# Ledger of designs, part 46: designed miniproteins, single chains, continued (3)

Each design is a single chain, and the fold is of that chain. pLDDT is the mean over its residues in the fold that is shown.

## One batch from the design tools (miniprotein)

Design m9571
Fold by ESMFold2-Fast:
Structure m9571 (fold): chain A 80 residues (1-80)
Amino acid sequence: MKSPVEQVKEIAASTLDEAEKLLKEGKLTLEKLKELYDKFLAEVEKLFETATEEERKQILKIYDEFQKKMDELVKEIEEK
């Protein structure tokens, strides 16, 4: 069974891959990006509640990096 940290990393990577694929296909909207973000946040919150203190620190770091990547995608949609 994967650790909460490994699960969060995998969900983050999968979500970003989906967003980038949609962006390349010209199908990524701010609405769709928000849906992907909200889905990621819900899964992270569930895993965070079951995580140890040390795992929570690692999850927050992954979450911060994910937010930065999502912000860059927002800019790419708005500044085309």
Scores: mean pLDDT 82

Design m9572
Fold by ESMFold2-Fast:
Structure m9572 (fold): chain A 83 residues (1-83)
Amino acid sequence: GPPLTEEELREAFLYGAIKKAVENSEVSEELEEALEELVRKFRAGEISLEEVIDRLAELIPAVSREELRRAGREAVERRQALA
């Protein structure tokens, strides 16, 4: 197929980071609302991927920023392999 767009690669990274964060937490209504707001702001261009990583690490201290970035990169690699 055609090469993945920059938007598709960013979405894959975001998905991987959020998935890793959620897997290391109990998902409360407050956490769900915070995650939805982060996704909304990111898609609106209001915050960067690094700001998303910072906010995720603040919300879920059980995961490091480095682990979140690694999970994001792995998700991008998987998406590219399926393209």
Scores: mean pLDDT 80

Design m9573
Fold by ESMFold2-Fast:
Structure m9573 (fold): chain A 92 residues (1-92)
Amino acid sequence: SMALEQARRYAEGVRAALRTLQKQAAAGNVKGARWAADQAVELIRKALELDEEIGRRSAEEFIRTAREAAAANPKVKPAMDEGIERVREVLA
């Protein structure tokens, strides 16, 4: 279906945002990491509206990546925790 194909495109967008998040977090760029997290959360929300399974997998990948980023650089932890909470709210 077109909805399934669009959900897969949003999931690809999430993975691109997570790569940016990892690079920005490693560089200590809090603003860049926050922006990437915000982009991922919005794409996850859109994916969930179209396909629960694809959206849920993207959300789980985001939570894992955000936790790793926060552990690697405590400066980005508040932004990562905020993103994780927002994703958990949309999964509820």
Scores: mean pLDDT 90

Design m9574
Fold by ESMFold2-Fast:
Structure m9574 (fold): chain A 86 residues (1-86)
Amino acid sequence: MERMEELLRRIREEGRITEEQEEELRRLIEEYLTTVEGWAPEEARRLAEAALAVLRGLLGEDPEAQAARAEALAGVAIAPLPPPPA
């Protein structure tokens, strides 16, 4: 669970997903579904693939996420960096 959360955080920070991260996510989802939820391996694999496809769609086609990232980048680029603490 926590390893999956860390991967999702990394993907969100990068704004993209690498092939290595896709394979690791698929493995983690499959493990969770088979070991925790008791799903059959084939069913877990299909669900992991579907979840990954949705994730890729959200990264590529989510206008709200794209707008939020653009706004965050604009904020960093325009706003002056705060001074370091004394």
Scores: mean pLDDT 64

Design m9575
Fold by ESMFold2-Fast:
Structure m9575 (fold): chain A 68 residues (1-68)
Amino acid sequence: SIKEELEKILDEIFTPEAKKKLLEFAEKTGAYELLYKLLKMIINNEGDREELEKMREELAKLMEEYEK
């Protein structure tokens, strides 16, 4: 399922604490596909450091907006 794939990706990049928060965000907003797509690009792309940093910043902003 998309949730299981997202969990795998989160384990690769984030701490267990951040993983839990992102999964809760996705469950409540339905943003599983968006988060999966963003993180898949980060992990599977041999993208430049600059590109990866931009993707991470966008994801972090989504988390912060949700927790307000």
Scores: mean pLDDT 70

Design m9576
Fold by ESMFold2-Fast:
Structure m9576 (fold): chain A 80 residues (1-80)
Amino acid sequence: SPRELAEEALRLVEELVAKYPDDEQLAAWRAGLAEALARGDLETFRSLLEGTILYLRTEYADDPFVQEVQRRLEELLARL
């Protein structure tokens, strides 16, 4: 379901926040995604996830772990 896909995407972003606790911008993306999901606002969730993916692609381009998670997020976004 769209909700289960969104919950999986949020879990992946939360794993990145745990790995990079000093990245306040990543924490802000996570907070926005969690709030949109809590409201059931999947349209806002998709838009925020697109922004999160772009952020990870540009700011963590040289981090292979982040790039693997980013690719998984793109797959989830395509199904949302």
Scores: mean pLDDT 89

Design m9577
Fold by ESMFold2-Fast:
Structure m9577 (fold): chain A 108 residues (1-108)
Amino acid sequence: SSFEKKLEEAKKKAILDVVREILEKYEIEEEEKEKTLEKIEKAKSDEEVIEIVLETVRKHLEKKGYPEEEIEKILEEVREELEKRIALINDEIEAMRRMIEYVKKLES
């Protein structure tokens, strides 16, 4: 369906925007941001997106000399934020899908 493709593209764009905000919040360098966003574009699941972001943030914090206990705490906060924001995106996409299905019933 043409609408399913548009919904998938809308979800992907929204997830990329959320990931950019998180990477900017943790002051990830531009080259690492670009590499991470390319990996996110190829991700096949929400969990793969989360794991890619967590790996990028972990490597950055390790390079900065953060203690392991602080890294684990920050990664847990990042996971929670990503899970919340992805859930909201999924809810919006599902609402759009229901609206499209409703319109199709009226035109059929």
Scores: mean pLDDT 87

Design m9578
Fold by ESMFold2-Fast:
Structure m9578 (fold): chain A 100 residues (1-100)
Amino acid sequence: SEKDVNEALLVLSEMKIEIENAIDNKKSVEEIMKIVDEGLKKLLEILKDYPEAAKKIEAIVEEFKEKLTEALNNKDLKKAYEYIDNMFNELKKVLDELLS
């Protein structure tokens, strides 16, 4: 439903802000990954009736977690923010397709 997609888009916006704030506040990689996992859990619950979209979102987030962990361990903040932007653009595309 449009309501479910709008709720998922709000979770996406909140998730991005929380991840960026955690990085800016120099939180540990473990703490940042907990924010990612909590956001994914909320998205999957909202998208429970959309198994194809949920599967795509889970795959995007898992790939992003690997790339973000590497960038953060290397202290490459520029790459970390690029990966965040790329992940959220891909997640938004999946959600936008549900409204088409």
Scores: mean pLDDT 87

Design m9579
Fold by ESMFold2-Fast:
Structure m9579 (fold): chain A 86 residues (1-86)
Amino acid sequence: APSAAEADEAARALVATIEAERDAVLAELASLPPEEARAAADALIERLRAEAERLIALSADPEVRAALRAAVEAFVADLEALRAAL
């Protein structure tokens, strides 16, 4: 079973990945046909929310939880804005 320490490490890795990749992912989705962009954005929003909820539930570090919530909420907001503009 994942430990709290493993969840905190995974959460830090997810934050770093979001910070590194967010702009590129948004640009890639914006280049897709509208139906494919919506489907991809919806799938990514669902996956991000599920993964964040899972890691937050296991996390022992309140700073890691706060950073993960902030990064995921910002990325989801950008994905929802992109989806609404399609």
Scores: mean pLDDT 88

Design m9580
Fold by ESMFold2-Fast:
Structure m9580 (fold): chain A 79 residues (1-79)
Amino acid sequence: MKISKEELEREVLEALADMILATAANISPELKKVYEENKDKSRLELAKKMLEVAKQNGDSDTARLLEKAIELLEEARKL
């Protein structure tokens, strides 16, 4: 199978973002609810909604992880 450097970089960035989102969903019941309710939305929109909930709850560590997921997804979109 042919895989380009661009395709590989995109897949790695998206996979890492997916891992962060799934991990955040396991940290709190509120984040898990947002994750489940927004499965049909884009990864970027899901990540932004989860970030808003983390910020509202004062969970700065989870908010920082979600900000990294958003950054990774925006980088993947540029490829």
Scores: mean pLDDT 81

Design m9581
Fold by ESMFold2-Fast:
Structure m9581 (fold): chain A 84 residues (1-84)
Amino acid sequence: GEAEEALARARAAVERALAKARELEKQGKKEEALQLELAAGIAAIHVGVAKILMEKGRYEEARELAERAEAIAEYGLRTGELPG
């Protein structure tokens, strides 16, 4: 369903953010790496909550939260900053 697809996209975005953070760390860009790791961490918390909502049958709320998680990770990947 849509919630499962959104959750999969959110997980993929978190993994991409963590991979990019590791690459920035290797380049000596420690502050940019930390900001991206924090964005990925916040997104991962949203992914965890979305999973709980799915297990409780709250699919629409799970989808919305998973989409928010994806947006947080993608924002970090695009800007190198935490969303406000």
Scores: mean pLDDT 88

Design m9582
Fold by ESMFold2-Fast:
Structure m9582 (fold): chain A 82 residues (1-82)
Amino acid sequence: VVTIEDVCRKYLSYTPDQKNALVTAYATEFNVSIETATRVANVIETFCSKNLTEEELIELAKKENLDPTIVRDYLAYLGNLP
């Protein structure tokens, strides 16, 4: 079972180049704009770096004008990487 904490730990271990590649891959595979994918990645970066709660994640998504579903989809995408 992959936890949110495990996903964040892996995400924070990635280099900037790897994180940028993940944003591009996510945008391409899930047919979302690079703009939207970048905004989602920024929310996840803050969430993981600051050890935020799920309530704080929703608040960040709201501030970035993002649907929480898209943010959760990206977390699931990251958790399913080989």
Scores: mean pLDDT 80

Design m9583
Fold by ESMFold2-Fast:
Structure m9583 (fold): chain A 67 residues (1-67)
Amino acid sequence: ETGLPVEDLPRELERLEERLRELQREVEKGPEYLAKGDEQKVEQIKKETEQLEEQVRWLRRVIELLA
């Protein structure tokens, strides 16, 4: 049905992948944050990255099943 935008799933995935890419850039800045003493910020970014990676993997699986 019309309630689920199946065609929007690839866009949603792309959006999550973009966000993940931005977070990966932040993870690369980890040593700089650590030098400033912001270890908790590095952990927060890493946790968000892991959660988004799981969501991306799950969405890819859903899209594959729908295809």
Scores: mean pLDDT 75

Design m9584
Fold by ESMFold2-Fast:
Structure m9584 (fold): chain A 103 residues (1-103)
Amino acid sequence: STMTNVMNLQAIAREVGRASGDEEGMRKAIEAINKGEYVEAVRILAEMMERALEAGRMSAEEVIRLADTVLSIIESNPEVSDAEKAEIKAILDALKARALAAG
């Protein structure tokens, strides 16, 4: 259900916030999720994970796992358009490429 999908995205945002230590980024991502601004939410989460990877707070494996989880949740949401899903995939693929280069 859409409600379960939104709750799953919020749970991942909290996990990224905890792993990265970026409480402000987490709040902004959750706000974007609550507004249905899924592309913006994923941009914020990707930026948080990239900064945490560069700072050594998150491993490449953790970033790749979380990026794949976010993509899976977004792809199962019928309220996200195909164009938004494609944009989100591009953001997460770029993040995963950076994680692979760092690890």
Scores: mean pLDDT 88

Design m9585
Fold by ESMFold2-Fast:
Structure m9585 (fold): chain A 93 residues (1-93)
Amino acid sequence: SAVEEARRALAEALAALEKGGKEAEKNKSDKIKTAEAVKKAGEEARPPLERAREHAARAPELSEEEREELEAAERAVRYGLEGAPAAKEAIEK
């Protein structure tokens, strides 16, 4: 179902972002390593986020909380892909 596909894809994207966030936090004193971790997380999260968005558009049963998570993940990917100032904002909790 569209709901199951959206949830699976969102979970995959969130796992990629969580891994990248942990790597960025570990290397937060090294701006280059932090930026590389954020960029890699964004690149890994983008394909599952695109799938999640497509399925979510056809899944009215998707909860408001799940839609908020999808939107937050999309913003994190956008910030990481838009450059160093945006990447810093994306990793600041």
Scores: mean pLDDT 73

Design m9586
Fold by ESMFold2-Fast:
Structure m9586 (fold): chain A 143 residues (1-143)
Amino acid sequence: DRTLRRRLDLRRQLIDLGEQLISSLESAARTLDENARLIDQDLVSGAKQAQADLRRFSDLFLSLAGDARALRRQALDVGDQATAELASDLEGLALAAAGSLDKGYDTISNDVSKSREAARKTAEILRGIAREVKRLLEEARRL
């Protein structure tokens, strides 16, 4: 069946995108934990590096949200409401990740404790989002 094959291909694309998002979230969280350590050792260098990484990962998650939005449209075009809803949830999680990174960027300051906690709190939020993406992928695999 042509429709069944298209829906299976879209589900695979959703799972692949979700796995990429998990990998990127876990990588970003590790990078921010390292930046928190650098801030404790050298505030100026650590804050500058943290802001650069926060911006870079925010741009990445906005791109992944765009990919999820495109996948949602493709799922709707073939009447796959379940995949479209999961793609919408994946877009929301990627946007939440970008938003947490933007808030982290705005919180970095001349205060060591505040800047370190901004990096650490953002890392914790990203790990939380990664767990939510893992749950979403279990739902996708059941389709």
Scores: mean pLDDT 90

Design m9587
Fold by ESMFold2-Fast:
Structure m9587 (fold): chain A 69 residues (1-69)
Amino acid sequence: SLEEALARARENLAKAQEIPHFEAYVEEGRRVVEALEALLAGASVAEAAKIAGMSPQALRNLLRRLEEE
């Protein structure tokens, strides 16, 4: 589910934040979390993909992976 994807993205961001030299990776993870939160708030996949800095297809593929199905 989208909620499971958001939970996984938040876990990934938290783990990245534990490693100080991964600041660029933390910024990327934060954008992904913001994009998923926007989707839950009713934003389109295209709008969420802009927030994440990726194509709509890449965001859809990321969502499938984050749901661990």
Scores: mean pLDDT 77

Design m9588
Fold by ESMFold2-Fast:
Structure m9588 (fold): chain A 77 residues (1-77)
Amino acid sequence: MEAARRQVEAVEALAAADVAATTPSAEELAQLAEVLEAIRRVALEGEPLESLPPDIRRQVEAALTMAAAKLGLPNPL
């Protein structure tokens, strides 16, 4: 639980840094918010990845893998 929460926090921090660096459009911010909510549901609430649309699922997998690598945590996927 704590490790999953830390990974979600790291993904959110990385997303916030990317937003600050790239100045994304409102549409891009809305898509990012959807992906972050999906990450929260999968990592913190235990929803299966298979319940997500394929495009969102790929983004969630990539984000969690990147966050795990950045934090030195084991990949949860």
Scores: mean pLDDT 70

Design m9589
Fold by ESMFold2-Fast:
Structure m9589 (fold): chain A 70 residues (1-70)
Amino acid sequence: SSMKKKELEKKLEELEKQFLEAIEQGSSDEEIKKILDQFKEVADQLDTVKAVQRYTAMSILYIGWLLDKE
């Protein structure tokens, strides 16, 4: 339903914010991965092209962050 879709979209926005804040704050890779995994679960429930694109972008950011980690 449209109501459930709005709730899922809001959850994606909150998880994206948490993910970016965790990276900026230098959180552990394990904590950042947990947020990414939660994002994937919500994106899969929403099942839209936009949600898949957002998850893919975040996955790329996560991989880039891992490669830049000392």
Scores: mean pLDDT 82

Design m9590
Fold by ESMFold2-Fast:
Structure m9590 (fold): chain A 84 residues (1-84)
Amino acid sequence: SVDDLLIEALKAYKQGKYEEAATLFEKASDEFRKLGQDEVAEVLRRFAEAMRRLAQDPNDKKAQEEFEKALSELEKYFGKPKDI
């Protein structure tokens, strides 16, 4: 499921496995795009790009900041599921 992809991507990120995290975020992006959720898919694609930058340079603070900003944007997008 998409939720499993996102959980595994975040685990890979926390373990410093940036290339694996990038691949998982890209797969999640593709799944959301198939569901017509283009804005969410684009945010996840931005995550994958940030992960690939960190894989090349783990000290890329701008990539880290971009990832954290995009995480905050996802909370705005998924606010509705918390209203259940």
Scores: mean pLDDT 77

Design m9591
Fold by ESMFold2-Fast:
Structure m9591 (fold): chain A 93 residues (1-93)
Amino acid sequence: MVEELKEKLKKLEEKVKELLEKIEELKKKHPEEKELLEQIENQVKGQFKKLKAFVEEALKNPTEESLKKAFEMLEKFEKDLDELEEYLEKTYG
């Protein structure tokens, strides 16, 4: 579980990085939407920061409950990122 959690966090961190790079490109292509895209970018960064802190705490003090919750939070956040990526692609191309 601990190693699997570490691997999932690393993969999610890379996915966040890729999405943030896409948002930066969208801000260049759609300057009229810059404020909205900046708000979305800040929301993603803030949510990931909280998630990473929770996962790191679960890794330092691993219990069955904390590890399970960390996995559930990672899966939920990944789904939220996928939905956001689909929204951005449909809205901005």
Scores: mean pLDDT 85

Design m9592
Fold by ESMFold2-Fast:
Structure m9592 (fold): chain A 105 residues (1-105)
Amino acid sequence: MSVTLSHKLSVPIEKVIMVIWLRQKPGEAPKFVASMDVKTGTQLIAPEYRGRVSLSVDKATNTAYLTLTDLKPEDTATYYAQALVRTPEGIKTYTGAGVLVDPLT
């Protein structure tokens, strides 16, 4: 089983420095899943997701994607993306809507 999550960027992708994917379980703080530097394509993936996560961005649709494969019960959480944007006032964070991932296992 696999799932692909999408996040429509609120700003043009050329202004985005990094997309960060986070997960949150009820009663827990958000935890890091993976990140991608938009210009270089360099990725950082949390140890529990290594080999199971792929990240991409589509400039034509202004959308970031995370594909999670080999879904496990431990992966049940609400997943969401944050886009880091450099502005004249500093780095601004745009947070996407959360998506519940539940393998039903």
Scores: mean pLDDT 83

Design m9593
Fold by ESMFold2-Fast:
Structure m9593 (fold): chain A 58 residues (1-58)
Amino acid sequence: SKIEEMIKEAIKILEEAGYTFDAKQLKYWYDNWEKYGFYAYLVAKTILENKEEILKKK
């Protein structure tokens, strides 16, 4: 699904930028979608919108 692709891309961006804890937390929210899916979606969307800045660790 598009949402799954977005979350996987966001996790990859966080890992590449060195935000290992945030990447693990996003994966946890995704794996627990019933409780945390809203947070997973919003965070992933924000990460994708700010991809360039995050990769520069800004």
Scores: mean pLDDT 82

Design m9594
Fold by ESMFold2-Fast:
Structure m9594 (fold): chain A 75 residues (1-75)
Amino acid sequence: SATLRELSAAADGDPQRAADYLREQGLDRLADLIEQVIRDGEVTPELAEEFMRLVAEVDGISEEEVRARLEQALA
């Protein structure tokens, strides 16, 4: 996923930078989800599913492909 690759590069280990990058790209809902994770200190299954769904819509790929790429990126 192009979005996941660019997020990883923009974040450079800082989730707030990832949220800022998404907001600059006009992806406000994705930025809101990252900021919610920062505030709550956890990733719920519901937040993870919503994030994957939105990335799939933005990149024009399936949610299954986003899941596979996210698992690869977190390995």
Scores: mean pLDDT 75

Design m9595
Fold by ESMFold2-Fast:
Structure m9595 (fold): chain A 58 residues (1-58)
Amino acid sequence: GAEATIQEIADKVVDALKKGNMEEAEKILKDAVEKNGLSIDDAIKISTIVILKLMKSE
């Protein structure tokens, strides 16, 4: 997928997780793969970005 799309999805997942909404975060990732045609490699990139962003916030 496009790098901009990956960053936008990662930001939405981080926002959902920071709000304590795990179900919304999972839905965003699922929709990215199923609706936006993102590959497994793209999903791994999104997950890595999410982890790094969460690690930077206490």
Scores: mean pLDDT 77

Design m9596
Fold by ESMFold2-Fast:
Order: C-alpha cells, then structure tokens, then sequence
Structure m9596 (fold): chain A 56 residues (1-56)
C-alpha cells in the first residue's frame, strides 16, 4: 500500500466522521477537529492525518 493510498483512505474516513458529527449538530470546524483526533486515537500517524485533512 502506497502512502498516497493511505492518505486517500484516511481522507474518506475523515469525511464520513465529519458528516456523522455534522448530522448530530456539530459545526464543520468541531467535526473536523474530532475526526482528526479519532484517526490519531486509532493509531494513524500525525503526518498522514495532516495530509488527509488537506484533501478534505
């Protein structure tokens, strides 16, 4: 698996988490912050999450 493939997968996961939290009434800014934290808690590297956030 390439680093680009991992970034794209992480971006898709971020988008799903953002959509879920926004559906619950959170702002986009709050949803983005929480989604990033959840990926870090799952063991995603900081660099990967940072690159994925630029695609969302």
Amino acid sequence: MTEEEQVDKAAEELKKLIDEDMAKGLSREQAVTRAAKRLLDKGYPVDLVTKALEKV
Scores: mean pLDDT 81

Design m9597
Fold by ESMFold2-Fast:
Formats: C-alpha cells, structure tokens, sequence
Structure m9597 (fold): chain A 64 residues (1-64)
C-alpha cells in the first residue's frame, strides 16, 4: 500500500512540475519532455535508481 502512495505522489509531483514548466518556459519543457517521459516510465516500473538518474539530467538542463 505505501509503495502505491509513493508512486502516486511522484506522478502527481511530476504532473504539476510539467504544467508549471510548460507554462513558464515552453522551450525548456520541449527540451526536457523526453526525460520526463522516461522518468514516468521508471516510476511505473519501480526503477527509482533510473528515475533519480533522469532527475539529475533534468536538473542539469534547468541549471544550464
């Protein structure tokens, strides 16, 4: 049960972040969209290590 809640929270958090980013910086959203899709797949597969790696790449894209 707790694992399902964590997955749901991550999905909701990513959805909110995607909505904000697509509204504030559409160019950055288009650049990071493929990473977002891969991160969502990682959450679905419970591969949190892959999700963390993809989040690092997303942060790097935002910081640069």
Amino acid sequence: MKVKNDEQRLIVTQYVAAMILSSVDPELWEKTKPLYEEARKAIEQKDYKKYYELMKEMVKAVEE
Scores: mean pLDDT 68

Design m9598
Fold by ESMFold2-Fast:
Structure m9598 (fold): chain A 79 residues (1-79)
Amino acid sequence: AAAQAEQGRKLMEEAKRYEEEGDLEKAIKLAEQATQLFLAADPNDAESYFNLSRIYAKAGDMEKALEYAQKAVELERQK
């Protein structure tokens, strides 16, 4: 669990760097991998879905952005 969360953090930091550089395709791939690792450690991690939604929105994929935002909100409501 702790090792998976740490690996996820490294991938998310790399994803953020590519997002800042405008490489949204690579940022999305890394953010998806990080999200899977975070969810393996904590299946109710709504923040991971919000981060993925934000990156898809920047890439112009509003359908995916809304899908992940809705999933994050649903997880928050279950707390």
Scores: mean pLDDT 78

Design m9599
Fold by ESMFold2-Fast:
Structure m9599 (fold): chain A 99 residues (1-99)
Amino acid sequence: MKVREAIREYMNEVLDRAFLKEKKLEPPKLSPEEEARLRRLGALMELSALGVPESDLEALLDMLEAGAPLEELKDRVRAILTEAGVSQSIIDAVLASLD
C-alpha cells in the first residue's frame, strides 16, 4: 500500500538522520519543502496510529504529493478525525504538526 511505503520512507529518513547525529556526523541539510514533507509524513503516521482508514490516508498522501495547499490538507485531516470521534485537543495537536 502506498501509505505504508511513505511511512517506511519517513521512518528510514528519521533513523538515518538520528544515526548520523549519534556518530557526530552532520546530516544532509533538508530544504524547507523537504522538512515540510517529512513533518506531514510524520503526521500521516500518527493518523494511522489513531485508526484512520487506509483509504483516507491514501487520499491525504495524494493531496500532499500533488502539492495541495496546507489549509486544504488541514481541512481534510480535521474532517477525517472529527468523523473518527477523535478529541478536539488531539485534532488541534495533529493540525499544528502539519505546520
Scores: mean pLDDT 74

Design m9600
Fold by ESMFold2-Fast:
Structure m9600 (fold): chain A 55 residues (1-55)
Amino acid sequence: ALLTIAQLNAIKSAAIAKNLKLSSAEKTALAAKLGVSVATVNNIIDGINNSTAAN
């Protein structure tokens, strides 16, 4: 599903605060809070990790 800017920023902020190491429970709680799927949260966190790891 397409994320709002607010949802995207919330996921990014949570991921950064956790040093990109969110547990499955934390991802599930964040997804429920934002009304998105856990897969969406995973995709955003993976995107941040890929940006950090990109040469």
Scores: mean pLDDT 72

Design m9601
Fold by ESMFold2-Fast:
Structure m9601 (fold): chain A 72 residues (1-72)
Amino acid sequence: MAVEEILEALDELIEAKVNNDFKKMEEAAKRIIEAAKKLPEDLKSSILGSLYEEAKKLGLEETAKKAKEELE
């Protein structure tokens, strides 16, 4: 289910952040975006908005761009 996919990808994102692995962070964030697209609009917007802010903070430019495009 989409929620389980997001939770698993979030764990991967946290582990990659601890290890300063930007490639793994970007891969995990992209998985969160894909899973969030399957959710109702309100929940999707909330998750993608949070991910966009985190991606900007971490310097994940491609992930931030993709999350913003899905919000618009």
Scores: mean pLDDT 79

Design m9602
Fold by ESMFold2-Fast:
Structure m9602 (fold): chain A 68 residues (1-68)
Amino acid sequence: MAPSMAEALRAVVEEAVANPETPLEEVVARVRAVLRRDIPDIDALYSDEELRAMVRQMIAHERARRAA
């Protein structure tokens, strides 16, 4: 059974929040790898700036979820 892409992305973000020493660049690379499974043209569709912004928002969302 495979989780949705959104669930796989959430797992990467949850791991990053649980392990705050992980460099942002590694988190972005993991997110890109997850997206590439479903979106082979991910590198053409999303810039590094866009993925970093998305990862920051996902981390902020996960922190807010845990604080609630």
Scores: mean pLDDT 77

Design m9603
Fold by ESMFold2-Fast:
Structure m9603 (fold): chain A 80 residues (1-80)
Amino acid sequence: SMAERLAAEAERLAEEAERIGLKAAEEEAAKLSDEAERERILAEARRHLEGLREEAVARAAAGDRSAVEKLRRVLEEARA
């Protein structure tokens, strides 16, 4: 079904965005000398990305095409 295809696409895009986002968060954290601040930034980035993935996949599974479009935009911005 279309919803199944959208959910699969959302999952794939979210996985790519999560990898790129975590890489960017690690690079940002590496600029800090405070270990506690680094851990906080990384934990916040992981929570944020997991939330985006869960929401986008759930919405895509419900047939919301805009969830996939939002993920594509997030991924493009992360790669820019």
Scores: mean pLDDT 79

Design m9604
Fold by ESMFold2-Fast:
Structure m9604 (fold): chain A 96 residues (1-96)
Amino acid sequence: MELKEEEKEALALLQAVLAAIFDQPLPPSVEKVLAENPEVKEKVEEYIKRIAEAKKKGDKEEIEKILEEVVEEAEKKLSPEKQELLRREAEELLKL
């Protein structure tokens, strides 16, 4: 099943935020989506700044809130089946 344009944007936002939280490099596919969607890139940059500040302060609650906000935003644009896949991917990354 192919991802819709809005679903690709939502997943790219989530993956970029998770990469920032866990100090992982952005996948090339995510970088491409962000380069093609300046509005999503601006949102990612704002979240990265919030994550960096929270990490500097040791504010784990703020990091958790940021993750919840991004997951909620992605869920609003995804079908229930794709939301389940997104949750599993997020849970696997959190196990790292």
Scores: mean pLDDT 73

Design m9605
Fold by ESMFold2-Fast:
Structure m9605 (fold): chain A 105 residues (1-105)
Amino acid sequence: MKMISFGDLLAIMKATLSREELVEVLSTLFSISKETAEEWLDKSRKEQEDWLAAMAKSMGVEVDEEKKTVDLDSLVAVLRERAAMFADERVRALLDRLIAALRAA
């Protein structure tokens, strides 16, 4: 089981996808509006990390609250499941790029 910190997760997300691509992926996979996703990207790093932790927990992903880490394999599995339900080919391609970057870290 590979744990990743929410800080590293956020940094890899921002390094791998543009702001516009992140808004598209987040709004699609988490069923939030594009306005909500854009607002989230304007929040502080701590608020962004706290929101990611809350979303991971809401999706049933294992989170270590003391270490502020998440199980990468569980996170990837849930994101792929949500992409199969909600994402078009473009969003799936963006998610595959993000997953590759997360696994390389």
Scores: mean pLDDT 83

